# Designs tried in a protein design run: designed miniproteins, single chains, continued (3). Part 47

Each design is a single chain, and the fold is of that chain. pLDDT is the mean over its residues in the fold that is shown.

## One batch from the design tools (miniprotein)

Design m9703
Fold by ESMFold2-Fast:
Structure m9703 (fold): chain A 94 residues (1-94)
Amino acid sequence: AQKLIDEKKYEEAIEELEKELKKNPSPEKYILLGQAYYELGKYEKAAEYLRKAAELYKKEGNEDLALYLLSQAYYLEGNEEKAKELWKKSEEIA
């Protein structure tokens, strides 16, 4: 999947990552999927997958990373005030 993103084959990267996530979900794979959608200009989908990554990081006890990713998701959705709030909370916990 990473190699497809590096080669700018974003649609193929999305297909591979979605297959991998069905077998073994991980925050890293959700982040890569979010990046691929971002590069395709699909910001709402990118935000959706960043939120999924944040949920997994929170369950793993990485609350600072979870808040950071949620901040990025809100920023991509145009909610800059919420994004700034969550980013500051991420800094305070890290």
Scores: mean pLDDT 80

Design m9704
Fold by ESMFold2-Fast:
Structure m9704 (fold): chain A 89 residues (1-89)
Amino acid sequence: MELIEEAERLAQEALELAKEALKTGTGKALVLAIAAAIRASGALFLAKLAREYIERGDYEKGRELAEEALRDARIAVELAKEAIELAKK
């Protein structure tokens, strides 16, 4: 399911970006990096649940969870990018 794969990829990207921001970030950058990591972790959890629902034949619930995971992963990427920009300043 493409939505699950995209959510997992974006969540992993967000975690890597957050890790970079955490290395040098202070104040607002640190807060955003932590928020990005939490949101990305949540997206990975939802993606896992989506896969489990699809595997048991509940495609409707699986799709809903996959769409939620993708939204959370996208938000996590934006938070992590903002954290990196602030950490460089």
Scores: mean pLDDT 85

Design m9705
Fold by ESMFold2-Fast:
Structure m9705 (fold): chain A 79 residues (1-79)
Amino acid sequence: SEKEKAGQYLNGAGAAAASGDAALALRLLEQAKEHVEKSNAPGHEEALKHIEEAIEAVKRGDFETALKHLSEAGKALRS
């Protein structure tokens, strides 16, 4: 499902962010965003907001903030 794919990409983005791989994290976050947008799952709007905040944090090299928003995006999709 689109929700399951979004979760997979968010997990991958989290691993990339934890290793400081900004390029990989951004690619996986963009894929997660696409699959969340295609999902009509409850919480998708909240998840999108957190994904966008994670993207901006990665662009700044703020991986701690990115990981926080990735966690919140994952929680929103599980709601």
Scores: mean pLDDT 86

Design m9706
Fold by ESMFold2-Fast:
Structure m9706 (fold): chain A 60 residues (1-60)
Amino acid sequence: GTTEEAGKAAREAVEEAKKLGLSEEEIEQVGNAAAGAMARGLDAEGVRQAGLDKIKELAG
């Protein structure tokens, strides 16, 4: 995917974390996980998965 698609996937993961009621610090960790995936050149699916995996880790 494109950088724009990866950025959208990162924002969607952050919005999902907000909907689940995660703290500001936890939401930042989700955003950082997604941004780290983008920095490593992962596509939109990889970026989304990194964010969701971090949500799962933080939510239990």
Scores: mean pLDDT 82

Design m9707
Fold by ESMFold2-Fast:
Structure m9707 (fold): chain A 113 residues (1-113)
Amino acid sequence: GVAVEAAKLLVEAALLALKKGNEELALRLLEEALEMVEIVLERKPDENAKEAIELLKEALKALKEGNKEKALELLEKALELIKKLPEPELSHEEILRAIGAALRGIGALLDLE
């Protein structure tokens, strides 16, 4: 659904931000990606969603500790799992939140090229 697409865009934007040396932007995008995957897990329990959340949490910790290389590896693994997630049914509020998150991810990708 929209939340899965938002999570994908945010993780792709975070990966690009890290590769371009913008750890602060990557941190913000990663926190939003984690929120989107948590919404997906709550609405449709899935082992790939659960594993993606753990990888995103580890990536967040690695970024806060300044371990950019580990964060990149964890984000790439999380992205592979997120791409496999089924479409959940969302509330209108969750759809609006996911649209906002997707637009922020797109905006970051455009700013980063």
Scores: mean pLDDT 86

Design m9708
Fold by ESMFold2-Fast:
Structure m9708 (fold): chain A 76 residues (1-76)
Amino acid sequence: MEVYVKLDDGKVIKFELEEDTPVGVLIGLARIIAATLGKGAEVLFKGEKLDPEKTLKDYGIKEGSVLELKLVPAAP
């Protein structure tokens, strides 16, 4: 399924993921993108920070869902 991640500047990044994909996988992909900018990443859905131990289904994330990517200082 297609899932979209929106950055604060309005840029949107598309990921192809399965509904039963662990949230940690999506966070990992977002962190890779943020790392190209020298940043870390937090992923939010409906204003809530996601638990990497849950699945996309647990949050109701489905085809065409839009998540928020917050750029944060990189971990040491």
Scores: mean pLDDT 77

Design m9709
Fold by ESMFold2-Fast:
Structure m9709 (fold): chain A 62 residues (1-62)
Amino acid sequence: KDAALQLIKKELGFSEEEAERLYRAYQENPNPTEEQLEEIAKELGKSVEEVKGAFEAIKAWS
């Protein structure tokens, strides 16, 4: 968990709160649909590509 959160913050510029939200989303569903990624991106004010990158980072270091 901590390694994934640090990577997301350092590499992708997410805040602590955003990183925790993304990690929780990954725990609930590690293979989200495009629509689910769009909703998370809109919620955080980020692009879908940024959210996808965060999910890939969590998957690699979880």
Scores: mean pLDDT 78

Design m9710
Fold by ESMFold2-Fast:
Structure m9710 (fold): chain A 114 residues (1-114)
Amino acid sequence: GYRAEADRLEAEADSLIKEAETAYKQGNYKEAGDLYFKAGVLYLQASMLYYRAGDTERAAQHFDRAAEVFEKAAKIYQEYANKSTGEEQERWIKKAEEFETMAKYARELAESLR
């Protein structure tokens, strides 16, 4: 059912966060940011499935988790941008801004369910 699939996506997202933390500690900032982004997308998918299962509280919680993960990805891309110059720096700043926008929308979705 929807809840079992949502639980599976949450577990996969949690695993990606651990991989992202490892990549960040190794200085692989781009990989860390990409992994946090993937985890955020899985939390969004899990949230939608919890909502379809009638669990609006867990749906809201997972939208908040997605927002936190997107905010973490944005921060990492901003740190990576600060180590770059020219067009590469501008690309990573834009990527960070996109993740901040996704975080904002995820938080707005969480609030709409409360």
Scores: mean pLDDT 87

Design m9711
Fold by ESMFold2-Fast:
Structure m9711 (fold): chain A 93 residues (1-93)
Amino acid sequence: MKEKVKIEKAVFADLEIDGKRVSTLVGIFEIDGEKVGVEVTYEDGILHVRAETPDGVRVEKRIEVPEDTEITPQLLVDKAREAAAEAYEKSKA
């Protein structure tokens, strides 16, 4: 569950590149003392989600977002936490 995932450090950016909105989160999350690198980028209706553990276990997802979905920092954090937890669980399997 998401409650075990802590944010050690993260950077948010909301950008406009060539007239298009790009929102991104890059950070390091912590689960039971282990650090997990995370990246979530929203561009052109798509969330690109990546998480990687120190031992090289990687989770990558491409998620299509409905047009009526509000892109918020909380949405990016939630997707990052989900991917970090999945990468951590795979590293322990």
Scores: mean pLDDT 80

Design m9712
Fold by ESMFold2-Fast:
Structure m9712 (fold): chain A 78 residues (1-78)
Amino acid sequence: MELIKKKIKEYYEKHKEEAEKAAASPDEKVRKEMAIKIAEETIKIIKESLPKLSKEEQEEAKKLIKKLEEELEKLKKE
């Protein structure tokens, strides 16, 4: 899981300025679109990293993907 955590952190850091600009927006739709984008990219990073993980880490990653996909569905439901 260390590799996944590092990639997720790097993605968040790279998009920090864009996320901060969106968070500063009074428009709830802009903030929501940024949250959706971050969630989708996080899921993608985890899925792409699955083949490089141990069997136990793959099971943990799959659980995390499921949780993130459920949160993404809730965000889109509004």
Scores: mean pLDDT 72

Design m9713
Fold by ESMFold2-Fast:
Structure m9713 (fold): chain A 64 residues (1-64)
Amino acid sequence: MAATREALRGNAEGLARLTGDEETARELLRLIEEDAPAQEILDRISEAGGPVARESRRQTREEQ
């Protein structure tokens, strides 16, 4: 369903904008474009929000 794919794309871009993780956004957009199952895309978004955000903050602190 196109509406579902569009919503997932918006969520992926929003997540990347808030966390600053452009690589995560690109990966999520590729999954959406590749017609991956919606559940797989949602699971990836959920995982990216947590661990990727934490990694980004750790890098910023260590890099200083």
Scores: mean pLDDT 62

Design m9714
Fold by ESMFold2-Fast:
Formats: structure tokens, C-alpha cells, sequence
Structure m9714 (fold): chain A 90 residues (1-90)
């Protein structure tokens, strides 16, 4: 189980980091939605060992939520809420 959650969360973190570094708002929205799906799937398998990786995703999502594009802010904020909820459940 730990291996499955870890791989999903590592892919999610990569997607959020790609979103933060992308100059295209549409691409940022797509990447944040993909990250959200990966974190939601990982939620079934989360253990306390996943906390450091979830905290990295939370911090990256918080940076993405500072985006000047409102739709990107919404997607990043939804991801931030999901990750924070997961952390509080552990």
C-alpha cells in the first residue's frame, strides 16, 4: 500500500511543480486537475509515512494558489484543501 500511495503522490508533486513553472494558464489548470486526481486516488492508501510528501504537495499547491489567473487559483485551492484534509486525517 505505501508504495502505491508514494508513486501517486510523487507524480502529483511533479504535476504541481510543472504547473507553477508553466506560462500557459490552460496548461496550469490541466496539470493541477491531474494532480488533484492523483492525490484523491492516493487518499485510499495514505499512511503517516506519506506526511512529508503531502506537506511538499501542500506547499507547492499554496504557491500555485497565488496565481493571477482566477481559474488556476480555484484549481490550486481545491488541491490545497484536499491535501490539507488528508494531512488532518493522518
Amino acid sequence: MAEKARKLLEEALKKVEEAVNSTDPEKRIQLLREAHKLVAEAGKYLTPEDIPLLEKIRDAAAKAAQDPDFDVQVEATMLLILVTTGLLAL
Scores: mean pLDDT 85

Design m9715
Fold by ESMFold2-Fast:
Structure m9715 (fold): chain A 58 residues (1-58)
Amino acid sequence: GEEERRRAEEIGRAGAEMAASLGRPDLAKQAEEAGREGAKLGDPERTAELLREAGVPA
């Protein structure tokens, strides 16, 4: 639902900000993509899984 979509976006955004702060713009882009993927599915766990697979600290 809407709530799960927002959580996915939030997780992706947090991961992107963290990656950017570490000087990893490549990981920040992956985190943004993970957030969008999870939002499309309404699945924040999918976003978290993608971040973990990419090595993005979340």
Scores: mean pLDDT 81

Design m9716
Fold by ESMFold2-Fast:
Structure m9716 (fold): chain A 65 residues (1-65)
Amino acid sequence: MSKEELEKEVLVALARMYAALGNLFLSKGDKEAALEAYRKAIELAEEAGDEELVKEIREKIKEVE
């Protein structure tokens, strides 16, 4: 992989981690912490250019708000 591809993969992995953390907070009833985690996930996914992941996380935010 190129260095650019590796950097994007790291951003995608971090975005997925924050999305999973958001799901965990939501399962515990902590809506505010869940939304904060999802917002960080979407920022990282947008930086990575992963439009599919951005869409998935936006749908999660919309369901919670």
Scores: mean pLDDT 82

Design m9717
Fold by ESMFold2-Fast:
Structure m9717 (fold): chain A 68 residues (1-68)
Amino acid sequence: SLEEKIEEILELQKKLRELRAKYLETGDPEVKKQAEEVGKKIEELLSSLSAEEQALAFQRLGEAEKAE
């Protein structure tokens, strides 16, 4: 469902933020690679959505970031 995909994207976005923060501190190329892999998985999930569903997903992701 759309809700399940949004939940997965939120989990991946949290992981991506943590990896990006770690890369900024360490410069570790393995951390950068992990961040890129997570980013690609997010893109794959978003691309599986219709244009309307993708717009809703972006809105929900922005709301989740404001809540934290």
Scores: mean pLDDT 79

Design m9718
Fold by ESMFold2-Fast:
Structure m9718 (fold): chain A 81 residues (1-81)
Amino acid sequence: MKEELEKEKEELLKEIEELKKKAEEVKDEKLKKQALEELEAIEEFLKRYFEDLLENNPELAKKTLEFAKKKLEEIKKKLEK
């Protein structure tokens, strides 16, 4: 479980990097700024807090990854419009 969740975190971080690159190409300046801010917030959480959460509450860590995945999907859909 823990090793699997760590791999999912790494996959999400890669997806965030790709989405940040895609957001930079968006012509709508307001949408670009909003997407980049949201992506940075998720990235910072995963890099700074996720390891502690995974050690202290693996169930909540799993739920947090699911929430992050849904949020990234929403951002991706906004950028594809």
Scores: mean pLDDT 81

Design m9719
Fold by ESMFold2-Fast:
Structure m9719 (fold): chain A 72 residues (1-72)
Amino acid sequence: MEEDIEKAEKAMEEYGKKMVEAAKAGDTEKAKEYAKKAVEAAVAAAKNEELKKAIREQGEKVLELLEKLAEA
């Protein structure tokens, strides 16, 4: 179980790094795409419905933050 969570964390870290890199380059659309991929990878590795919901909810908050940065 922890091994699956660890795989999800690695996927999130990798896509998260690409998201930050895209954001620093001013490419907010790519940053949003990488954020979505990170959430989907984490959801795929999650073992129950409650954990999947928690991951999606956190992902939505990140996307909302990126959207506000794009509008600023």
Scores: mean pLDDT 73

Design m9720
Fold by ESMFold2-Fast:
Formats: C-alpha cells, sequence, structure tokens
Structure m9720 (fold): chain A 55 residues (1-55)
C-alpha cells in the first residue's frame, strides 16, 4: 500500500504532465489545505513545489 507521501509524489508527476509548475503548486497547496494532511506531508509538498519552481 503506498504511503500518503508516495501518493502525493505520484500526483505531482501526473499533474506536471499537463500543467505548468505554477499551476501544479496552486493545485497541491489547495489539496493539502482542503484535506487535513500532517505537518510532515505539508512540508514535503512545499519542498517539492520549491524544487519544481527552481528547475
Amino acid sequence: MPSLIESLEKLFDQLSKTLSAAQVANVMRSLVRLERFSREEQEHVERRIEELLAA
């Protein structure tokens, strides 16, 4: 069974195929705020967004 972090990574990969980095960032931030994720999961998403926007 994939962890929530693995599921979030899979979602980043899927969204990045069709959306810009800025759009992916907005979708992922909205998702983690709307659905109650842990601090660790939110920090993982923010780090991934920073990496995506820096690339």
Scores: mean pLDDT 76

Design m9721
Fold by ESMFold2-Fast:
Structure m9721 (fold): chain A 61 residues (1-61)
Amino acid sequence: AQEVADEFAERARKVAEAYWKNLEEGLAQGDAVPSLSKEELIERAEEAGRRNGELFVEDAK
């Protein structure tokens, strides 16, 4: 049960990190920046992923 929530959280964190890296490259090309900090973006993604994983486990019972 907890393992699924942890998997979702870890996956969401990695996706957010990759997304931020792409944004940093876009910044060098003059693209717009989000109002959220890198750390805040990653934390929100990880929390949402964990919550979704918990819901998935409940539905799978």
Scores: mean pLDDT 68

Design m9722
Fold by ESMFold2-Fast:
Structure m9722 (fold): chain A 67 residues (1-67)
Amino acid sequence: ASELEKRLEELEREVVRLYLEGKISLEQAQAIGKLLQAAKEALERGDIETAEKYLEEAERLVRELKK
C-alpha cells in the first residue's frame, strides 16, 4: 500500500478508538469520517493530491481533539 493509504488506515483506527473511549463526540467522529471518505474516493480515482489534502485536514482535526 502507498504511504497515504497507510496514513489513512492508521487515522481511521485512531478515530474509531477515540470515539469508543468517549474522547470525541459522534458529531466530531462523523465530521472526520467524511474527510476520510473523501480521501478514499480520491485515492480510488488516482487523485493523490486531493486525497492528501483531505487526509491532512482530517489529521489536523484529530490533533486538535487530542488536547
Scores: mean pLDDT 84

Design m9724
Fold by ESMFold2-Fast:
Structure m9724 (fold): chain A 85 residues (1-85)
Amino acid sequence: AEKFEEVQRILVEAYRRIRALQAAGKSKEEIYDVLVEAARRIGEVLDDPEFAEKVIERIKKLYEEGKSVDEMFRELAKAAVEALN
């Protein structure tokens, strides 16, 4: 489906951007902002504003708990896959 391809594109772009920021020694806060923007973009593709709100809240909690960037990205990817099913 068209939505599946666009969501996959957003996730791949976000992951590549995160890896580039990590390689450049950028802050975890800048990486968090990339994840939040990706969640918003996915919510727009899905036409589901509740998706963005719920996923951003979960990622923010992981960030505040000191979880890794990889754990925060996995939460975004998992939520996106579940929403497409």
Scores: mean pLDDT 84

Design m9725
Fold by ESMFold2-Fast:
Structure m9725 (fold): chain A 60 residues (1-60)
Amino acid sequence: ARQLAVALRDFPAQSHWTLSLKKGDVVEILEEVGDNYVVARNLATGERGIAPKKYLRVIR
């Protein structure tokens, strides 16, 4: 993956386009959506969706 981040807390999916997160999940950031959201893939579940940036910490 080119850009990885770790979920800082649990975030249950609210709709069919939102990504479900568990604290400690590693996600691949695919695209930024405005100032507050990203399109990401959860590497633990294989699911893709929109997640809040503030719940993610970018890994370098």
Scores: mean pLDDT 80

Design m9726
Fold by ESMFold2-Fast:
Structure m9726 (fold): chain A 63 residues (1-63)
Amino acid sequence: DAAFEEGLRLYLAGRFEEAAAAFERAIAADPNHARAWLMLGFALDQAGRTAEAAEYYAKAAAL
């Protein structure tokens, strides 16, 4: 998934808000992509959006 790979590159670069947007695109393409939900949570948590991150961690665990 190109969007997921882009998200990983952005996350490793410390560009957490842009990484989150890329992971959202990955989820839009495949809503059952558990790793994309987890990585979205990690990116939001690193951006200081911890309440939102918690929701996405729960979604990943439910898949």
Scores: mean pLDDT 84

Design m9727
Fold by ESMFold2-Fast:
Order: C-alpha cells, then structure tokens, then sequence
Structure m9727 (fold): chain A 66 residues (1-66)
C-alpha cells in the first residue's frame, strides 16, 4: 500500500543517514521485488523489521548520550 511504501522510504533514509547505504539499497531491491509480485504482506514485514532496527539504533544512541 502507499502508506507502507512511504514508511519504507522514511526508514531507508534513516539507514542511509546512519551510514548503512548498501543495506538500504539491498532492502529497497527486496521491496521492489515484493511489490512486483504483489506480495504486500512481505512489504509490511519489511516495514516491521526496519522499524525494529531503527528502534535498536535509537536505544544504542540513547545510552551513549546519557
């Protein structure tokens, strides 16, 4: 869905800002392949996984800033 794709773009941008450019590119390829197949459940799973990675990175940074 359009909202899921927007969330993917936001999370991939976060990964690029953290320096994980190649990982972000690989995940984008997986999303495009899933969209091409019509597998929106896979797109949603990728969003959930990326959100978990973002949350983990933010927790790690919070410990360094505290």
Amino acid sequence: MEEDLKKVEELLEFLKEEGAVKLAEKIREKVEEAVKKGDWDEVKAIVIGLQGVKDAIEEQKAKEEA
Scores: mean pLDDT 78

Design m9728
Fold by ESMFold2-Fast:
Structure m9728 (fold): chain A 92 residues (1-92)
Amino acid sequence: GEMAEEGARIGVERGRKRGAEAEGEARGTTVTLTFRGLSIAQQVGALAGAGGAWYAGADATAKVSGDEVTVTVTGPTDEIAGRGARLVGESL
């Protein structure tokens, strides 16, 4: 929904501000954020953001492969999905 899409957009903008390539997609209440070129510290930030999303009531998973980090946030609601995705971006 609209809040998940907004969360995806914010996550992408935050990744790009850190000098990374960033892609985001929202489908229903699931947001997938992919970052490439983050530093190790910023990758740890993305993982911390996923933990924050989980604590906020979302299901969140993060996968690191080389310089690519993919975080998937699934909320029970559009609002929680969007909030979780924003937390991931803000944690970079």
Scores: mean pLDDT 86

Design m9729
Fold by ESMFold2-Fast:
Structure m9729 (fold): chain A 114 residues (1-114)
Amino acid sequence: MVEELRELAEEVVRLLREGRYAEALEKLRELMTRIIDALIADPEDEEVREVYQLTVARVFSVLEEQGILTPEESDELQALLTQLAVAIRAGDRDAALATLDQLLALLERLLRAS
């Protein structure tokens, strides 16, 4: 499972760099849903947490490199990521998925503006 999550993370980053934004967001939804489910089942899973943190960092890096993500927009995304982490720690899958939907909607809006 962890290796499959790493492969999905690499695919998301590759699609973002290629400008294939719709496919990148679809794969990011798949990846993040699997990470949410894994961390709710085992909140102390350091390998899954590492994949989550590295995926977030790499996505932010690519968006910054492409001029899509400003510091202000980065703050908005970080707020949603904080909300997502709180929902995961609470074991609230519905709240986590609702926050993921907000995160992906924000990313879609930013990518369409570029």
Scores: mean pLDDT 84

Design m9730
Fold by ESMFold2-Fast:
Structure m9730 (fold): chain A 74 residues (1-74)
Amino acid sequence: KVEELIKKGEEAYKKGDYKKAIDLYLEALELALEQGDEEGAKRAMGNLLKVVKEKPELAPEAEKKLQEILERLA
């Protein structure tokens, strides 16, 4: 579920595993968009942007993965 993925992402973030946190938030975002879960999508995106702001070196990877998700959803 979207909420479960967001929680796992938050755990990874607290552990300092920013790359894993990004991947989990992107999974949550993809699932939320597939389900029409607008609130879940907003929360996943907000958490993703927070990580990217703190670790800008990860922004290119996150952006590429986000683009791939949007492309899959058409």
Scores: mean pLDDT 84

Design m9731
Fold by ESMFold2-Fast:
Structure m9731 (fold): chain A 58 residues (1-58)
Amino acid sequence: GDEETLARLVERLRAGDYAGVLELLREGATSEQLRRAAEEVGVDPEELERRMLRVELA
């Protein structure tokens, strides 16, 4: 469910697993769920975007 997806995003963000975050987005996690997870972890939105772009380009 939505709460499980949010929890998985939070876990992967805390671990610095941006590849795993991108995987969850490809599997149907929403940009809104990602924003909420980033807020929960306290990650900077600009840093998150840069890290995600690096994974997408690899």
Scores: mean pLDDT 80

Design m9732
Fold by ESMFold2-Fast:
Structure m9732 (fold): chain A 75 residues (1-75)
Amino acid sequence: MEEAAERLRRLLEEYNRAAAEYVLTGDEALKARALELAAEAAELAKELPEEVARRLNEEAMKRGKELVAEAAKKA
């Protein structure tokens, strides 16, 4: 479980970076990367206890909103 939780956290962090970069640059490769990371994160989330997956997703969503908002201001 610990390894899966760590992997999910890393995937969500990479997703947030790719999504923010995509908003800033419009680079389709970054959009493809973000979608790939989101799919991998969704699969890992199914293997975790609901409470753990929910907590990690909530943290990632909060961080992602901040990153996307900052990127959008610079676009």
Scores: mean pLDDT 78

Design m9733
Fold by ESMFold2-Fast:
Structure m9733 (fold): chain A 80 residues (1-80)
Amino acid sequence: MSEKEEEEMVKKTDELVARLVAEALALPDRAEAIARLEALRRGLEELARKAKEMGMEKVAEKFEELARRLDALIAALRAE
């Protein structure tokens, strides 16, 4: 994958994850919101591993960053 393709994938991933997080947080059921965020976090961790295997370092770093941010958000939601 080219560096330009990696940069575009990073941007698309950031936009997509932001949308999915907003949709989850808009749910009236907090347990369902947490479940969706946990599924998204697991997916991001798996994608980060695959990106590293493919040599897409910037994409892998973005997936890992987003997974960490979701982990913190899930912990905050579970605290209530």
Scores: mean pLDDT 81

Design m9734
Fold by ESMFold2-Fast:
Formats: C-alpha cells, sequence, structure tokens
Structure m9734 (fold): chain A 62 residues (1-62)
C-alpha cells in the first residue's frame, strides 16, 4: 500500500533526518518534521513520498 511504501522511505532516511537535524533545537526541527510527515501521509505515490522527504531534509539542513 502507499502507507507501507511511505513508511519504508521514512525508515531508510531516518539516519539522514537525524544527521540533518544536528545543531538545531527541537523547536526548529519539530515543525519541519511534522510538515514532512503530513506530506508523506498525503503522498499518492512513491515519487511524492520521496519528494516530501527530500524537501524536508533540505529545510533541516538550512
Amino acid sequence: SMADEAAEVSNELGPEITEAAKGKSAEEVQPIVEEMINKLNEAKNKEEAEKAVKEGLKKLKE
């Protein structure tokens, strides 16, 4: 299912999210991660799920 595919993408990118969030406060990280999770839940295909994660990681690194 799309939910299972989104979960797989999230699990594979967990360490990258942790690395990208280094040096940021919880207050900075939480809204970015929540937005990414919301977009993942709304993703209709794997490409949309991957895009949501990549955009979230980019925001975390900035």
Scores: mean pLDDT 70

Design m9735
Fold by ESMFold2-Fast:
Structure m9735 (fold): chain A 78 residues (1-78)
Amino acid sequence: SELEEEVKRLQKEIEELYKKAKEAGKEEEVEKEAAKEEAKLAAVAPELIASGDRKALLEELKRAYKELAEKIKKILEE
């Protein structure tokens, strides 16, 4: 689906941004932001999985990856 392709694209973008952050010596700052997004996802994922609403789960993954990508870009600009 288009949504699954968007999630995969965002995952790839995050991997590339993570590599840039590591090269810039900012890996720890990125790991802290990733942990925050993982915590947010962990809070809602069980209910989304239990509901069987794959679209809602993919939308939440998209939100989490999009937020993380933006935060990594911000870290790299500083």
Scores: mean pLDDT 81

Design m9736
Fold by ESMFold2-Fast:
Structure m9736 (fold): chain A 59 residues (1-59)
Amino acid sequence: SDDGVAASAGSAALSGGGDAAAVRRHLTEANKTGDEAAARAGAEEAGIPQESARRAALS
């Protein structure tokens, strides 16, 4: 449901605050080194919070 998705994304954003910072750090490092494999690894963890945020935004 739209409300369920929005509430879930909001909760995920709060819970993933630390995770989001860590993922952002990994992506920043991958961008600096140009390491695509490291970027892929960072994106794997980023996918969860990003998907939750994207679904809420699209809903």
Scores: mean pLDDT 51

Design m9737
Fold by ESMFold2-Fast:
Structure m9737 (fold): chain A 74 residues (1-74)
Amino acid sequence: MREEAERLAKEAREALERGDIEKAGELAMESLQLDPENEESRKVFGEVIAELIKQGRTDEALALAQRAAEILRE
C-alpha cells in the first residue's frame, strides 16, 4: 500500500508539471486515501489547491480541500 501511494504521488507530481491540474488532484487524492501520511502527495495536493485559487477557481479549491479533510479525518 505505501509503495502504491508513493507511485501515485509521483504520477500526481508529473501531472502537475504537465499542467494537468485536475489529474494531479485526483492522483494525489488516491495516494492520500492509501497513505494519509505521504508527504509528497500532501505537497502536490496543496500546490493543486494553490493553482486553482490563482486561476480564480476558488469554489473548486474549497470542494477539493473539503474532500481531503474528510479522508484525512479518518
Scores: mean pLDDT 80

Design m9738
Fold by ESMFold2-Fast:
Structure m9738 (fold): chain A 98 residues (1-98)
Amino acid sequence: PEEPVPDEVLDRIRFLLDVAKALLMIRLTIADPEERKKIEKGLEILDQADALVDEARATGGPRSEFLARLEELLKQAKEDGVPELVINTLEEAIRLVR
């Protein structure tokens, strides 16, 4: 029997994602075309992470499943070359779930 991710942990992850999105949106206003593409990919990754948080909260699914999906998203983020802020945010989210 595996416990779901606690609501307090999901709330903390949501806060981290919201802060990262806000900072990326500010950076997007001054970014060159190359950095803009990386930031846009980073925002897409953060939106996927938000969707995972919403699903975990709605379904109460097992912690291991949520963790595995975050780790897969982190792998995608690293492959896509998104901003370090996105990588660091996902790593911190994974740390909070573990």
Scores: mean pLDDT 88

